Designed miniproteins, single chains, continued (4). Designs and how they scored, part 100

Each design is a single chain, and the fold is of that chain. pLDDT is the mean over its residues in the fold that is shown.

## One batch from the design tools (miniprotein)

Design m15479
Fold by ESMFold2-Fast:
Structure m15479 (fold): chain A 99 residues (1-99)
Amino acid sequence: MKPFVLSPPDSKAFLFSTLMWAIGRAKVRGDEELLERFLAAYRHMLSDPNRRPSPEVLEEARALFEEVLKELDSLDPDERIALLRRLRDAVEEALREIR
């Protein structure tokens, strides 16, 4: 498994990564309200390079990202691959809707 490298908190790449994981988790959970909020933040960041999510949206996204990390840490390697695949597919599906 490739080593996980944490970008600085204010890094645009870190913000996009955090939102993508949160989008995937919200989509898998069927939480339409959270999903729409994260997709709106993602669209804003794409349209304006200097735009950041609101502190509330960023905190919700970070909480879901931490939830995913804790779940992955509790699973065996095969279960981790299955979860990562499911989250990836959910993110790809959600992001297709904003294009």
Scores: mean pLDDT 73

Design m15480
Fold by ESMFold2-Fast:
Structure m15480 (fold): chain A 65 residues (1-65)
Amino acid sequence: SVEEAEQKIAEARKLVKTDPRKAIKLIQEVNRFVRELLSEGRVDEAQALYDKSLAIMKDMLKAQN
């Protein structure tokens, strides 16, 4: 569900500095769900989740320098 994906995004955000590997796995799960939403034509919901996942990935890359 979208709510479950939002919860995974929130958890990943908390883990960026303390457990980046778990954060990456959560983002990968969100991105799989984004692809499912796209296959269902739910483009706006997919884009919102994808944009949030990209922001977290960008923050992880900055933290790693």
Scores: mean pLDDT 82

Design m15481
Fold by ESMFold2-Fast:
Structure m15481 (fold): chain A 121 residues (1-121)
Amino acid sequence: MEKKIEGIRLLADTAIRGITELLDQATQAIKAGDGEKAKELIQEAANLAIGTMAYMASLGKETGPEVLEAAREEIRRVARAFEEGLDQVEQTALEVGDEETAQAAREAKEEVRRAAEEIIS
């Protein structure tokens, strides 16, 4: 059981690092005037977040209540890291006048938030 919980935490840590790297690249793309690349990177980060959250929930459901509760905690942590990263991306987009990329960031935050709520339920 402890090894399964450690595995879920490692999955969450790895996903948070990947999300952070993708969203940092998105911020750099915005500053370079490449809103299309920024939107692609935002969607890649959203897909990584949702896929990791779904996989952690699956592992918890297959193993038992203690692992499922640990998975829910890590799902909340991944979703929070994504939202915080997108808040920075949205702010950067607004500062350079890229309203389309700012809107894409808001939509991605809502997508991941809804996915986390559905997955935790």
Scores: mean pLDDT 90

Design m15482
Fold by ESMFold2-Fast:
Structure m15482 (fold): chain A 80 residues (1-80)
Amino acid sequence: SKEEVEELLRQLRKELEAARKEVLARAPEEAHPAIEAVFEEARRRIEELERELREGADPEELKERLLELAGEVQAALRPY
C-alpha cells in the first residue's frame, strides 16, 4: 500500500542517517569522499521515490525499487 511504502521510506531515511555516522566513524579519512557519495546518491534516490509516490506511482513497483536501493547501498559500503 501507499502508506506501507511511505513508512518504509521514512524508516530507510533514518537507517541511512545512522549508518552514515557509523561508517564514517570507523572508515579511514581517505575513504570518506567515496562513502559520502554513496549516501548522497541514496538520499537523492529516496527523494525521487517520495516524489513518485506523491504523484501516484504504483506502490508495489516503488517497494521493489526501494528494496533494490537498500541492497545497492549495502553492497557499495561492503568494503568499509
Scores: mean pLDDT 87

Design m15483
Fold by ESMFold2-Fast:
Structure m15483 (fold): chain A 85 residues (1-85)
Amino acid sequence: GKVEEALKILDLLAEEISKKEEVSKEELLEKLDIVIDVLKKLGVPQEIIDLVEELKKKIESLESETLKREEVLKMLEELKEKIKK
């Protein structure tokens, strides 16, 4: 279903992030924009897209210009759990 497709896209992002020790806020926001665009093209429900956009806004509000891999992976896991509910 569309939920499983969204979770798969987030897993692919998590795999990319797992290959780095840290990621810039700018790079992470660009990757989330790509995720949002892919989800829209796949016809994923707006409610799921809104959850990804909420995470993007949270990241934009951070004062740090870089995030540790572990922090980003935790954020993505929390997002996946919200999508499953």
Scores: mean pLDDT 85

Design m15484
Fold by ESMFold2-Fast:
Structure m15484 (fold): chain A 80 residues (1-80)
Amino acid sequence: MIVKVTNRLGEVIEIELDGTKTVKLTENTTLTFTQDGDTVTVTLTHGDETVTKTLKPGETADLIVKSDPEASVTVTVLPK
């Protein structure tokens, strides 16, 4: 399963998921992906703030960091 992460600067990172994967974006920002069948749970941790979204294949979600909007990302799960 492939997910695309777009930051607020327009930079795109493609991540291939095989179960659970953690990606460190900055010293204070981490994305954790947990795959359960066709469903992906994404948790964005920025300092003391956490944002969690659950996505199915083909879905897109914005993970908005209220304390630092520049740390916010858009996550898209590509269809199979």
Scores: mean pLDDT 81

Design m15485
Fold by ESMFold2-Fast:
Structure m15485 (fold): chain A 110 residues (1-110)
Amino acid sequence: MMTKEEYLEKAREELARAREAFAAGDYEAAIEHALKAIEYVVEAFDDEKARKALEELRRAVENFVSEEAARVVIEAAEEALAAKNGKEVQEALVRAETEIGVLELKEVVL
């Protein structure tokens, strides 16, 4: 297994790739790299509730790709990387899932 510090470094690398994809207008790739960054942060903290929150966020974005969705997931990855403990990681991911749900409602239902 990698150390916590190694996971966080990999998370930073994936977040950089997410930002590059976003700047290029590749929102699908931006979301994939941001989710990978979050996965590394979740493994760094080894928190079960954060893992579950990541699974729910992945499901929420699987059927919805947009510039705004990519921005939400990148912001969640940034907040997760700034987290001091697993609870803060979980809270960041739950907020992102809620925001994606609101975006999907606007695009699909309205």
Scores: mean pLDDT 84

Design m15486
Fold by ESMFold2-Fast:
Structure m15486 (fold): chain A 71 residues (1-71)
Amino acid sequence: ADAAAVRAAATAGGRAAAQGDAEAFSKHMEEVLAAGGATREQVEAGTAAARQGDADKASLYAAGMAALGGA
């Protein structure tokens, strides 16, 4: 996995979640998946939370992915 790409995309996803932007969140989670920092199931779960307006849950998914890119 490209740790720098995962961290950058996950951080941007976290910002989108905090702003309630489910579309931007989904885009950045797909970037995390492409960089090898998440599974499809994790991306779908995080995106579903963002679309439901659960910003806290969506942010937790993004934070977890950012931590993987930072490790």
Scores: mean pLDDT 77

Design m15487
Fold by ESMFold2-Fast:
Structure m15487 (fold): chain A 81 residues (1-81)
Amino acid sequence: DEELIERARELGVEVRSAEEAVEALLELAERRARELQARMARARTEEEIAALEEEERAEAERWEPLVELAAPIVAERHEAA
């Protein structure tokens, strides 16, 4: 829980709980994905596409540990439904 809060603060989001951190990080991830998709749609060369694919991979690697930390919290919400 502390790790999720620290990561959210590192990314410039003020949060007071692990639940708020999960919500803030999901919103940030969605925004980053939309920006990347828009840039991919504008790419005209193989070099531009390759650079964006590398950036997408780097973002995925960055988010993977956070997704694993958030998974128990997300699963608990699904089980409660």
Scores: mean pLDDT 70

Design m15488
Fold by ESMFold2-Fast:
Structure m15488 (fold): chain A 68 residues (1-68)
Amino acid sequence: MINLSEAEKYAIKQLLDAGVASVFVPELTEEQREKIREYVEGAKPVEKLPDIATVAKALRELVEYFKS
């Protein structure tokens, strides 16, 4: 089971909305992108975003989770 914080979900949502998620995960498929978007869709804004390394790690965990 994957368990991301609200801050990680919100940060990933920002990366998807900016179109830069594939910069961190070049192998990201359209199907995985859609599933990840649905997972983070309801994330609320947070006062402080996590550092980019934490966000990239969380994004890779979601990619592995939705890999098949």
Scores: mean pLDDT 79

Design m15489
Fold by ESMFold2-Fast:
Structure m15489 (fold): chain A 69 residues (1-69)
Amino acid sequence: SLTELEFDSLEEALEAFEKLKNIRIYVNASGKQTIFIGDNSQLVVKELPTEKVIELMRNNPRISGVTRE
């Protein structure tokens, strides 16, 4: 079973991300920019601009996928 976590701010989500192991980030690119984190837990962050998503992907080697709709 997946554990789902939702955060209102990107900063809170990234702080949680730094403390978790064996997680991967999935990025939703269909209109809304949402970060999902991985196999053991699901972390959802509300809307991000596309430019910030691209920068996050470049700077974070744990980002494993982008969802396009």
Scores: mean pLDDT 53

Design m15490
Fold by ESMFold2-Fast:
Structure m15490 (fold): chain A 57 residues (1-57)
Amino acid sequence: GASEEQKKLSKEGGAKLVKAGLPKEVAARLAAMMSAGAQGGDIEEGYKAALEGAEKA
């Protein structure tokens, strides 16, 4: 599972990337990969969190 820290980073990343002009799905995938690289690698849970962030942006 993803830590709360990884989920937070994923949500923020997803929101930032959508605001930067990326489609929600692309933003969520990139944010999940970035947060997984930083925090140790639960991409699926990170993607869920990133998609929530992208959705709210």
Scores: mean pLDDT 76

Design m15491
Fold by ESMFold2-Fast:
Structure m15491 (fold): chain A 60 residues (1-60)
Amino acid sequence: SDETVEALLPLVRRRVSRELALEDPEAARQRIRAFLRQMGETDEARLEELAERLLAAILA
């Protein structure tokens, strides 16, 4: 949800820079997914949804 993205965004920004997201969006996406798995996310569809939304937020 939007609240989850807002809560995670500052934590993700510490791990994935906007520069990385612009230069290599696939590497950025992989790093976001790895972080979400470390945080305990086990739902594959939710991982993809959250990673996409967090990547979009970093690029905004």
Scores: mean pLDDT 83

Design m15492
Fold by ESMFold2-Fast:
Structure m15492 (fold): chain A 65 residues (1-65)
Amino acid sequence: LDSLSPAELAGLELVARKGAATEAELRAVTGDSLDRLVARGLLEEVDGFYVVSPAVAAEVRARLA
Protein backbone atom coordinates (compact mmCIF):
# COMPACT_ATOMS: atom_id res chain seq x y z
CA LEU A 1 0.00 0.00 0.00
CA ASP A 2 2.89 2.43 0.73
CA SER A 3 3.99 2.41 -2.95
CA LEU A 4 0.62 3.58 -4.35
CA SER A 5 0.48 6.80 -6.40
CA PRO A 6 -2.04 9.49 -5.32
CA ALA A 7 -4.31 8.45 -8.22
CA GLU A 8 -4.17 4.75 -7.21
CA LEU A 9 -4.86 5.64 -3.58
CA ALA A 10 -7.86 7.82 -4.60
CA GLY A 11 -9.33 4.92 -6.62
CA LEU A 12 -8.81 2.44 -3.78
CA GLU A 13 -10.41 4.90 -1.30
CA LEU A 14 -13.43 5.38 -3.62
CA VAL A 15 -14.06 1.61 -3.78
CA ALA A 16 -13.43 1.15 -0.03
CA ARG A 17 -15.92 3.92 0.87
CA LYS A 18 -18.68 2.87 -1.58
CA GLY A 19 -18.12 -0.91 -1.40
CA ALA A 20 -18.11 -1.11 -5.22
CA ALA A 21 -17.39 1.19 -8.18
CA THR A 22 -17.83 0.99 -11.96
CA GLU A 23 -14.90 0.98 -14.40
CA ALA A 24 -15.96 4.47 -15.60
CA GLU A 25 -15.87 5.91 -12.06
CA LEU A 26 -12.44 4.36 -11.39
CA ARG A 27 -10.97 5.44 -14.76
CA ALA A 28 -12.05 9.03 -13.95
CA VAL A 29 -9.90 9.08 -10.77
CA THR A 30 -7.09 6.57 -11.59
CA GLY A 31 -6.73 6.87 -15.37
CA ASP A 32 -4.62 3.94 -16.61
CA SER A 33 -3.71 2.97 -13.00
CA LEU A 34 -6.88 0.86 -12.60
CA ASP A 35 -5.21 -2.07 -14.39
CA ARG A 36 -2.27 -1.87 -11.95
CA LEU A 37 -4.60 -2.00 -8.92
CA VAL A 38 -6.19 -5.18 -10.34
CA ALA A 39 -2.78 -6.68 -11.24
CA ARG A 40 -1.54 -6.06 -7.66
CA GLY A 41 -4.58 -7.91 -6.25
CA LEU A 42 -5.97 -4.81 -4.53
CA LEU A 43 -9.19 -4.68 -6.62
CA GLU A 44 -11.30 -7.44 -8.17
CA GLU A 45 -13.91 -7.23 -10.95
CA VAL A 46 -17.26 -8.80 -9.94
CA ASP A 47 -20.27 -8.59 -12.29
CA GLY A 48 -19.01 -5.40 -13.97
CA PHE A 49 -18.12 -3.68 -10.67
CA TYR A 50 -14.78 -3.34 -8.90
CA VAL A 51 -14.48 -4.26 -5.20
CA VAL A 52 -11.57 -4.32 -2.74
CA SER A 53 -10.06 -7.82 -2.73
CA PRO A 54 -11.24 -9.75 0.39
CA ALA A 55 -7.62 -10.80 1.07
CA VAL A 56 -6.54 -7.16 1.63
CA ALA A 57 -9.85 -5.48 2.62
CA ALA A 58 -8.99 -5.22 6.35
CA GLU A 59 -5.52 -3.74 5.63
CA VAL A 60 -6.98 -1.26 3.11
CA ARG A 61 -9.67 -0.15 5.58
CA ALA A 62 -7.08 0.31 8.36
CA ARG A 63 -4.76 2.38 6.11
CA LEU A 64 -7.58 4.65 4.81
CA ALA A 65 -9.34 5.18 8.16
Scores: mean pLDDT 76

Design m15493
Fold by ESMFold2-Fast:
Structure m15493 (fold): chain A 63 residues (1-63)
Amino acid sequence: SAVDEAVDKAVEAAKKGNFEELARYTQEALKLIPPEDQARRDAAGRRVREAVEEYIKKSKKKL
């Protein structure tokens, strides 16, 4: 689905440390999900958050 594609692109951007693309694709995914579908919006946000957290852990490993 278009939502899943946008979330996948946001996750890939997070893994690459490209936070501009992360923000863009996260916003696109949320635009595609109806405001009343909180469960789906929460699921997308959780997946993106997990990718960001993994990137932060990886970055700290170099410090």
Scores: mean pLDDT 78

Design m15494
Fold by ESMFold2-Fast:
Structure m15494 (fold): chain A 74 residues (1-74)
Amino acid sequence: SKAAEALRGAIAALEQAMKSLSPAQVAVFGRHMVRELLAAGLLSEAEAAELLALLDQGDFTGVIARLRALAERR
């Protein structure tokens, strides 16, 4: 599905950011990405809130795991 492809793209972009950017920059990048996915209707507000909470905690591995689980459902 288009939603699954977008979520997989988000995972790849976040993994690349983690290799290239500081943790603080990865959090900013991730928050922007989550907001864009929410605006596109690819995440619910509850799913976006959960991902934003993980980003605020610096749990980037948790963000990737959650996006992967969501992609499997789409």
Scores: mean pLDDT 87

Design m15495
Fold by ESMFold2-Fast:
Structure m15495 (fold): chain A 65 residues (1-65)
Amino acid sequence: MAERVEKILAENLRKAGRFDEADRIYERLERGEPPSEVAEALAWTAEQLRKIGDEIDKEIAERRK
């Protein structure tokens, strides 16, 4: 669901120190705004980026040992 993927994106933004962007996403979710076509496309993109990030993190950790 787009809402959950947006939450994951917001958490990743907070971990990266981009609190303003993360806060804006949380504000939208708190208002209960419905997902749009853009939100669905963002959700798909965020999921792909999350998978790529996980794979990169594993590869980097493995290479550092």
Scores: mean pLDDT 68

Design m15496
Fold by ESMFold2-Fast:
Structure m15496 (fold): chain A 67 residues (1-67)
Amino acid sequence: DKIKELENKAKEAEELAQRYEDGARVAEHMLAQGDGPSAERVAALYRAKAEEARKTAQKLKDEIDSL
């Protein structure tokens, strides 16, 4: 069932986005504690990855809705 495969992929993408958002929060907390340039770059990277994962999840949901 292609619909179930797409639903599973959408769920995985949403879970991945949440993990990246959680990672960004940890890096932001480290930045606030004085872990400067590395933590700032890690936070920005995780935020960007979370946004891409959210877009992937939405695209998969749109594909399911068009079936």
Scores: mean pLDDT 81

Design m15497
Fold by ESMFold2-Fast:
Parts: C-alpha cells; structure tokens; sequence
Structure m15497 (fold): chain A 76 residues (1-76)
C-alpha cells in the first residue's frame, strides 16, 4: 500500500540520517569509528524495515526519532 511504502521510506530516511549524524559526531569528538560497521548496521536496519509493515506505534517512534535527529543537527 502507498501508506506502508511512505512509512518505510520515512523509517529508512531516519536510519540513514542517524548513521550520518553518528559518524559526524564521532569525527568531532576525535573518536575512531568503524565506517564499515556503521554501513553494515545501516544495511541490516534497511532490510528489516523493507521486510515488514510498520505499525502506527512504530511510525510514531520513527517520527519522534526524526525530530530528535533534527534537533541534534541544529545544535551541531
């Protein structure tokens, strides 16, 4: 359904932005972070999102995470 496709798109966008933010914060903090590990975990998260339908509660959690990421990015 179009609704589930949009929900999955939003969830994928959130996990991608979270991964990018994590790498940026690690670099700023001078922490050696394994980019390949982050990319692997991101790929696994995307596969899990694509494999199933998201519930309303899961969508609410995704929207909350998106707002949190946006707030952190604004404070960079």
Amino acid sequence: SAMQEERRRLAIEVVRRRAALLLEQAERAGIAYDREEVERELAEAIREIEARELSDDEVAAVEAMMARIAAIEAER
Scores: mean pLDDT 81

Design m15498
Fold by ESMFold2-Fast:
Structure m15498 (fold): chain A 88 residues (1-88)
Amino acid sequence: NAAEAFAHEINAAFFAIVKTLLDKYYPDNPLAQKIKEELDRLIAEHDARAAAGDLTFPRTPEFFKRVEELTKEDNELINKYIKELDKV
């Protein structure tokens, strides 16, 4: 339904924001490149599922673990930005 499609668009938009931040703050980081590849794959999977009428987008532990690893790997600017997003 429309609400499910909207929820999936929100998830896709969130992944796009993460990818943009990785490009801006971690352009040469190998872990960031790996996370971007996974984000591209997840976005493509989401689009394929939406096209097939399957609007259930899985939230994978591996994706969140990789984002957490990048955050912990060390970048004060990204940590600060994530904190600001959490306030909203």
Scores: mean pLDDT 62

Design m15499
Fold by ESMFold2-Fast:
Structure m15499 (fold): chain A 58 residues (1-58)
Amino acid sequence: DLEKKIEEVKKKIEARREAVIARYGLTPEQRKELDKAMEKDLELKINILKQQAQKAAA
């Protein structure tokens, strides 16, 4: 399931984000940078999953 795979990726990235913030005591500025990096990584992974699903549907 595409939905399930996307959810797993989101959950993993969010858990890592929370752990990094807690572990290093990130400032608001650092959190913004982390959020941008996280969003880029998530988008790339989701796009790969979507491409695979679209290819299977085609």
Scores: mean pLDDT 78

Design m15500
Fold by ESMFold2-Fast:
Structure m15500 (fold): chain A 108 residues (1-108)
Amino acid sequence: SSSTEEALKIAKEGVLKMGKLYFTHSEDVTRGIGRLLRAIGVVLDAELEPDKVEAVLRLIEYILEFALETDNEEIKELAIKTLREVLKVTEDERVIKKAEEALEILEK
């Protein structure tokens, strides 16, 4: 589906931007590098996933995990923006539900 491919692209870009933002603002270079490398790995795994819906679902889970674990307002806002952009383009009910649940947690 074109909508699923667009959602996947948005989610991948969001994960990479979050990793880069955390690296740029991290005073702990090892932690910053570790988070960026993990973000790259998650995106590569998603690109290798034959089920594009499953790939988007995993990226949404990682976006939520990353935002909660870093507890950084700029990263949280980027996560929220990414999830909202995914919701604008996706037509898959599983993706909609997972993104809405993630937003509810982040927008407390």
Scores: mean pLDDT 88

Design m15501
Fold by ESMFold2-Fast:
Structure m15501 (fold): chain A 87 residues (1-87)
Amino acid sequence: SIEELAEAHREYLEAHPELRPSYVEGLIRTLKEGDEEERRAAAYTLGVIADLLSDEEKARVRPVLEELVATGSPEVQAAAREALAAL
């Protein structure tokens, strides 16, 4: 499930914090360029890993999630709002 994958990614990033910046850039790219399901999954994952992100990473992610709240489908909007609440 999306929840199981997000938790597995969180655990991996806790063990390998050096990989977090590249992973966050990949999630940002998915939010901008992915299909609806990919964007929903990326927003969900960002919510799950929000507490692991640096202030600079949060600052880069926030406006992209805000754009999805404005322009996304209802499902993408819901995931983006939850991710923003976790940041």
Scores: mean pLDDT 88

Design m15502
Fold by ESMFold2-Fast:
Structure m15502 (fold): chain A 72 residues (1-72)
Amino acid sequence: DINGSLAEEVEEGVKAIVDGVKNTILTNTSLSKLTQQQVDELYAEQRKKIREAIKKAGITDPIQKSLLALEL
């Protein structure tokens, strides 16, 4: 189930996490010593955090999960 304002508040929280991750990666991509595999692993770890935030918020609707996952 989705609950109007609650779903919107969760989206804002997840967006803040994703924006923080993107900003950190963009700032640290000047560290040209990271391998492509290390970069991919960092993205995978951040995806886990987003999925955990979705679970903690109690979102069980697969559509809402998919929309939030598109932020990464």
Scores: mean pLDDT 58

Design m15503
Fold by ESMFold2-Fast:
Structure m15503 (fold): chain A 91 residues (1-91)
Amino acid sequence: EKIKALEEIIEATRKLIEALEKGDDKGVAESMKELNKAIDELYKVDPKLARELTIMSVSAAIAYMSGDTERAIELLRELLRRAEEALQEAK
């Protein structure tokens, strides 16, 4: 359950970074929805980690909406590293 949620967060975050790098606004919206859904699943098993990832995701969304795509990508790379670290600890 936790492993599956983390794998879904990692996949959604990778897609979101790729969409941002390509300037694909539709891909950004779709990947952000997938990321939020995966974090909601993580809340059921690890609310503390889900809260940490939510703060990072919200910060990235604010940066993107402010036109700072470069900062949004940096924040998402931090989220990705944290999720990958948590996945290794869960395995």
Scores: mean pLDDT 87

Design m15504
Fold by ESMFold2-Fast:
Structure m15504 (fold): chain A 139 residues (1-139)
Amino acid sequence: SLPSREEILAEVQKKLDEMGLPEAAELVKKLSPLFQRVVLNVLDAAEEIIEAAKTKSPEEQKKLARELFHRVALQVKLALDLLGYTDPKKRQELADIILETERKVLEAIEKGDPEAVRKAVNEGILRLTKLLLEIEKDL
């Protein structure tokens, strides 16, 4: 039994409100259920990374971040494959957003700055959500 679309949207809205991302919260309402699920998975990963920045060693933070970014990249790829979305430029732009966000998160971890980790994650979420909405309009 998968969660309903209403349950997914409610959880996404709650997490975005807790993160202080009102623009992303408004954009997510316009996404398909599949992309709302992708955003929920991204937010779950984001919460884990942000919490780890306060509680774990830099080495454990980097290990966790690499695992979670790899998982997000795979989930995004699978969602696009399921939709039959084949635009190579937009797919590459989406991959580049994920990769650049990972790089910024890893740099913030190296600096020992939990607020820079949170900022990098939040910027990545907004950029990803905006591009998912552009892709949604092409479907």
Scores: mean pLDDT 88

Design m15505
Fold by ESMFold2-Fast:
Structure m15505 (fold): chain A 108 residues (1-108)
Amino acid sequence: MTPLEQILSKMSDETLTRLAEDIRKALGVPRIPGMSPRGEVLLLLDTIINRYGLEFDGKLLTSVPEFYEFLSTLSEEQQLEAIRKILSKVLSDETVDRYVADMRKALG
């Protein structure tokens, strides 16, 4: 399980469903029938990385495998900051701060 999958596994299905809906609306993509809320959030985050890339700590990450490998080298707080940067590509700062707070709460 990737670090991101571990973070999302501690979040409620209700929170994950809301996050997936917000990202889908921002990206203009339809819901995928039969996908779990966690699986949908993972796929949507992958979509953001593929469309926009992610620059973190002076590194440009453009592939999903490269991003997940990089996350595994980071502290928990740095992983949350990386997720915040991904979400900020498509969501408002206020919405991002709320979801990052939910993730931080889920971690303990």
Scores: mean pLDDT 78

Design m15506
Fold by ESMFold2-Fast:
Structure m15506 (fold): chain A 68 residues (1-68)
Amino acid sequence: SMQDNAILNLDQFIKHVKDKFPGDPKGEELIKWLEKQRKKLEQNTFTRDEIIAILSEAQQKVNDLEQS
């Protein structure tokens, strides 16, 4: 499902941040946010547009961390 694919995408973002920014407080904060979104996707049903919004925000936050 699209929701299952979104969970996998969030898992990939979490791994990427852990691998590239170990011990970075901003990275740790982003990981906590990503894990919270992942948990919401596991516990609730979302529309396609809501899932796209979560993934877009996740990508933007990862990009912002990489530019810092």
Scores: mean pLDDT 88

Design m15507
Fold by ESMFold2-Fast:
Structure m15507 (fold): chain A 56 residues (1-56)
Amino acid sequence: DLVFDIDNIEKYADDTVVSQLLGFTNSDGSDLMKRFNLSRQDVLSATRKMLLEAQK
């Protein structure tokens, strides 16, 4: 379950980008994933990139 991976990332990383992505979806978070057909790797890559930009 893709939403499970995102939930784990948020718990460990506590990153604002992940919170924003989940904030634009329902509590499931699956709406964003299915709508954009995002893979867990896409989310991880985007999260890491945004973390680096935001931390800068």
Scores: mean pLDDT 50

Design m15508
Fold by ESMFold2-Fast:
Structure m15508 (fold): chain A 83 residues (1-83)
Amino acid sequence: MRKRMEELFRELAERGLEEAIKRAEEEGRLDKIEELKAAPPIVHAAMALAREAAEGRLDKELARELKERIEKEAGVKEEAEIP
């Protein structure tokens, strides 16, 4: 269902952002936190997807669907800039 995929994508992006900010703060990279907050959700979702899939926390088929959605949104954005 589309709503479930949208919810999973949002949760993935939120987890990615929180993890990235926490890591940057723990490493003393406060300058990087501003960049992370400014980055679009798709960036954080992609990072979280890669990590969770590698850790085996995400089903392989679900990880593939989320990856396809992330790639499609990135591709659609780039294609939208090309007439």
Scores: mean pLDDT 70

Design m15509
Fold by ESMFold2-Fast:
Structure m15509 (fold): chain A 78 residues (1-78)
Amino acid sequence: SPQKQKFIADAEKETKDLQDFVDTKYPDDPKFKQLLDDAKSYTDKAKKSTDFKEVMKNMIYAGSLRSLALMDYTVDKL
């Protein structure tokens, strides 16, 4: 659906923007790479799903992993 495509495109953009930012500050940190790679994996599962509940579930997991990556980055600034 167009709504699914927009949500996924927005999530991919947010993940890319966060990855580009983290790569600039912490290019060799495997922890941030793993969290972002896992978030991308869930986004890919959402892209392949035809069931709206599965799309939502995978998007929530992807969003949670992006939030964890951002939280870890924020704590490093303290």
Scores: mean pLDDT 75

Design m15510
Fold by ESMFold2-Fast:
Structure m15510 (fold): chain A 80 residues (1-80)
Amino acid sequence: MGVYEEKIDENGNKVIETTLPADGTVTIGGKSVPVRAGDKIVINPETAEAEVLRDGKVVASAKAPSYEELLASIGYFPAP
């Protein structure tokens, strides 16, 4: 996957931000979403939520019962 970093969101929650290295598809919330290099996945471990961001805008989101289940439900498939 891409590089990740920890940051604080607008509500003071610690989130993990991963920058995608290549175009491809992300599976999130049971839906497959086309993504581009430089798109970001932001994961909030406290709320077990994930968002796919493009130029600071949410293009997809998901919520799971736990952080572990959220991580298991997210997939990234780089384009060939």
Scores: mean pLDDT 74

Design m15511
Fold by ESMFold2-Fast:
Structure m15511 (fold): chain A 63 residues (1-63)
Amino acid sequence: SSRRRELEEILRDARESYAGLMELADAMIRSRSNRGFGLKLREDAKKRLKEVEEKVKEELEKL
C-alpha cells in the first residue's frame, strides 16, 4: 500500500507541475519575443508528463 501511495503522489505532483509549466508556456507564447521558448517548454512538459504517467502505470501494474 505504501508503494501504491508513493506512485500516486508522484503522478499527482507531476500533473500539478505540468499545469504550472503550461501556464508559463502560454504566457511565453503570447509574448512574441519568447514564443519559441514557450512552444518548446509546452512540448517538453507534455513529453515529460507522458513519460511519468507511463512509468507510474507500469509500476502500478507490477504491484
Scores: mean pLDDT 85

Design m15512
Fold by ESMFold2-Fast:
Structure m15512 (fold): chain A 89 residues (1-89)
Amino acid sequence: TPMVKGVTSLLALALTGFPDLVPAKYHEEIARLIAELIYNAETKGYFEIETVDGVKKVPSSPFEIERLRQVAKDLGIEELVEKYKKELE
């Protein structure tokens, strides 16, 4: 399965305060990643982060979920995040 390495790095950049450096062509892939992270946090209590060495599980909190939602707002992709989140239900 293709790993989302580049998009994960761009999400990290947005989370550290540089959303303006994220190219618009990656917004759909970032929306999908945020949707999966929030869905797993809300349904399983942890984030699942896909790496080349496998899936890592990180405990979630309302604070981290809010940070992801803020990134979606900053990038203007809130509707795409909700669309992809519904596909996971």
Scores: mean pLDDT 76

Design m15513
Fold by ESMFold2-Fast:
Structure m15513 (fold): chain A 87 residues (1-87)
Amino acid sequence: MKEKEAEEALKKAEEAEEQARKYRELGKESTPEEAGGHQLLATLYESAAKNYREAAEYMFKDEELAKIRKGGGDSAIDAANRFEAAL
């Protein structure tokens, strides 16, 4: 059901936006070595949030674009998780 898929994408976008905000704040107060890592994580979560919001928008207009955007969000989250585990 497209409504549930759009709702899921929006929820993932909101979660990613919250993580991006958290890492942006941590980056402001970090050492130079830590700040780079926090800024990269914030950027990855910001990218995920944008992709998920666009996926939700396209869900009712273009299912193929919605899938591409969801995939972009999923890839950004995977990259963030891998980098976060290495911190």
Scores: mean pLDDT 83

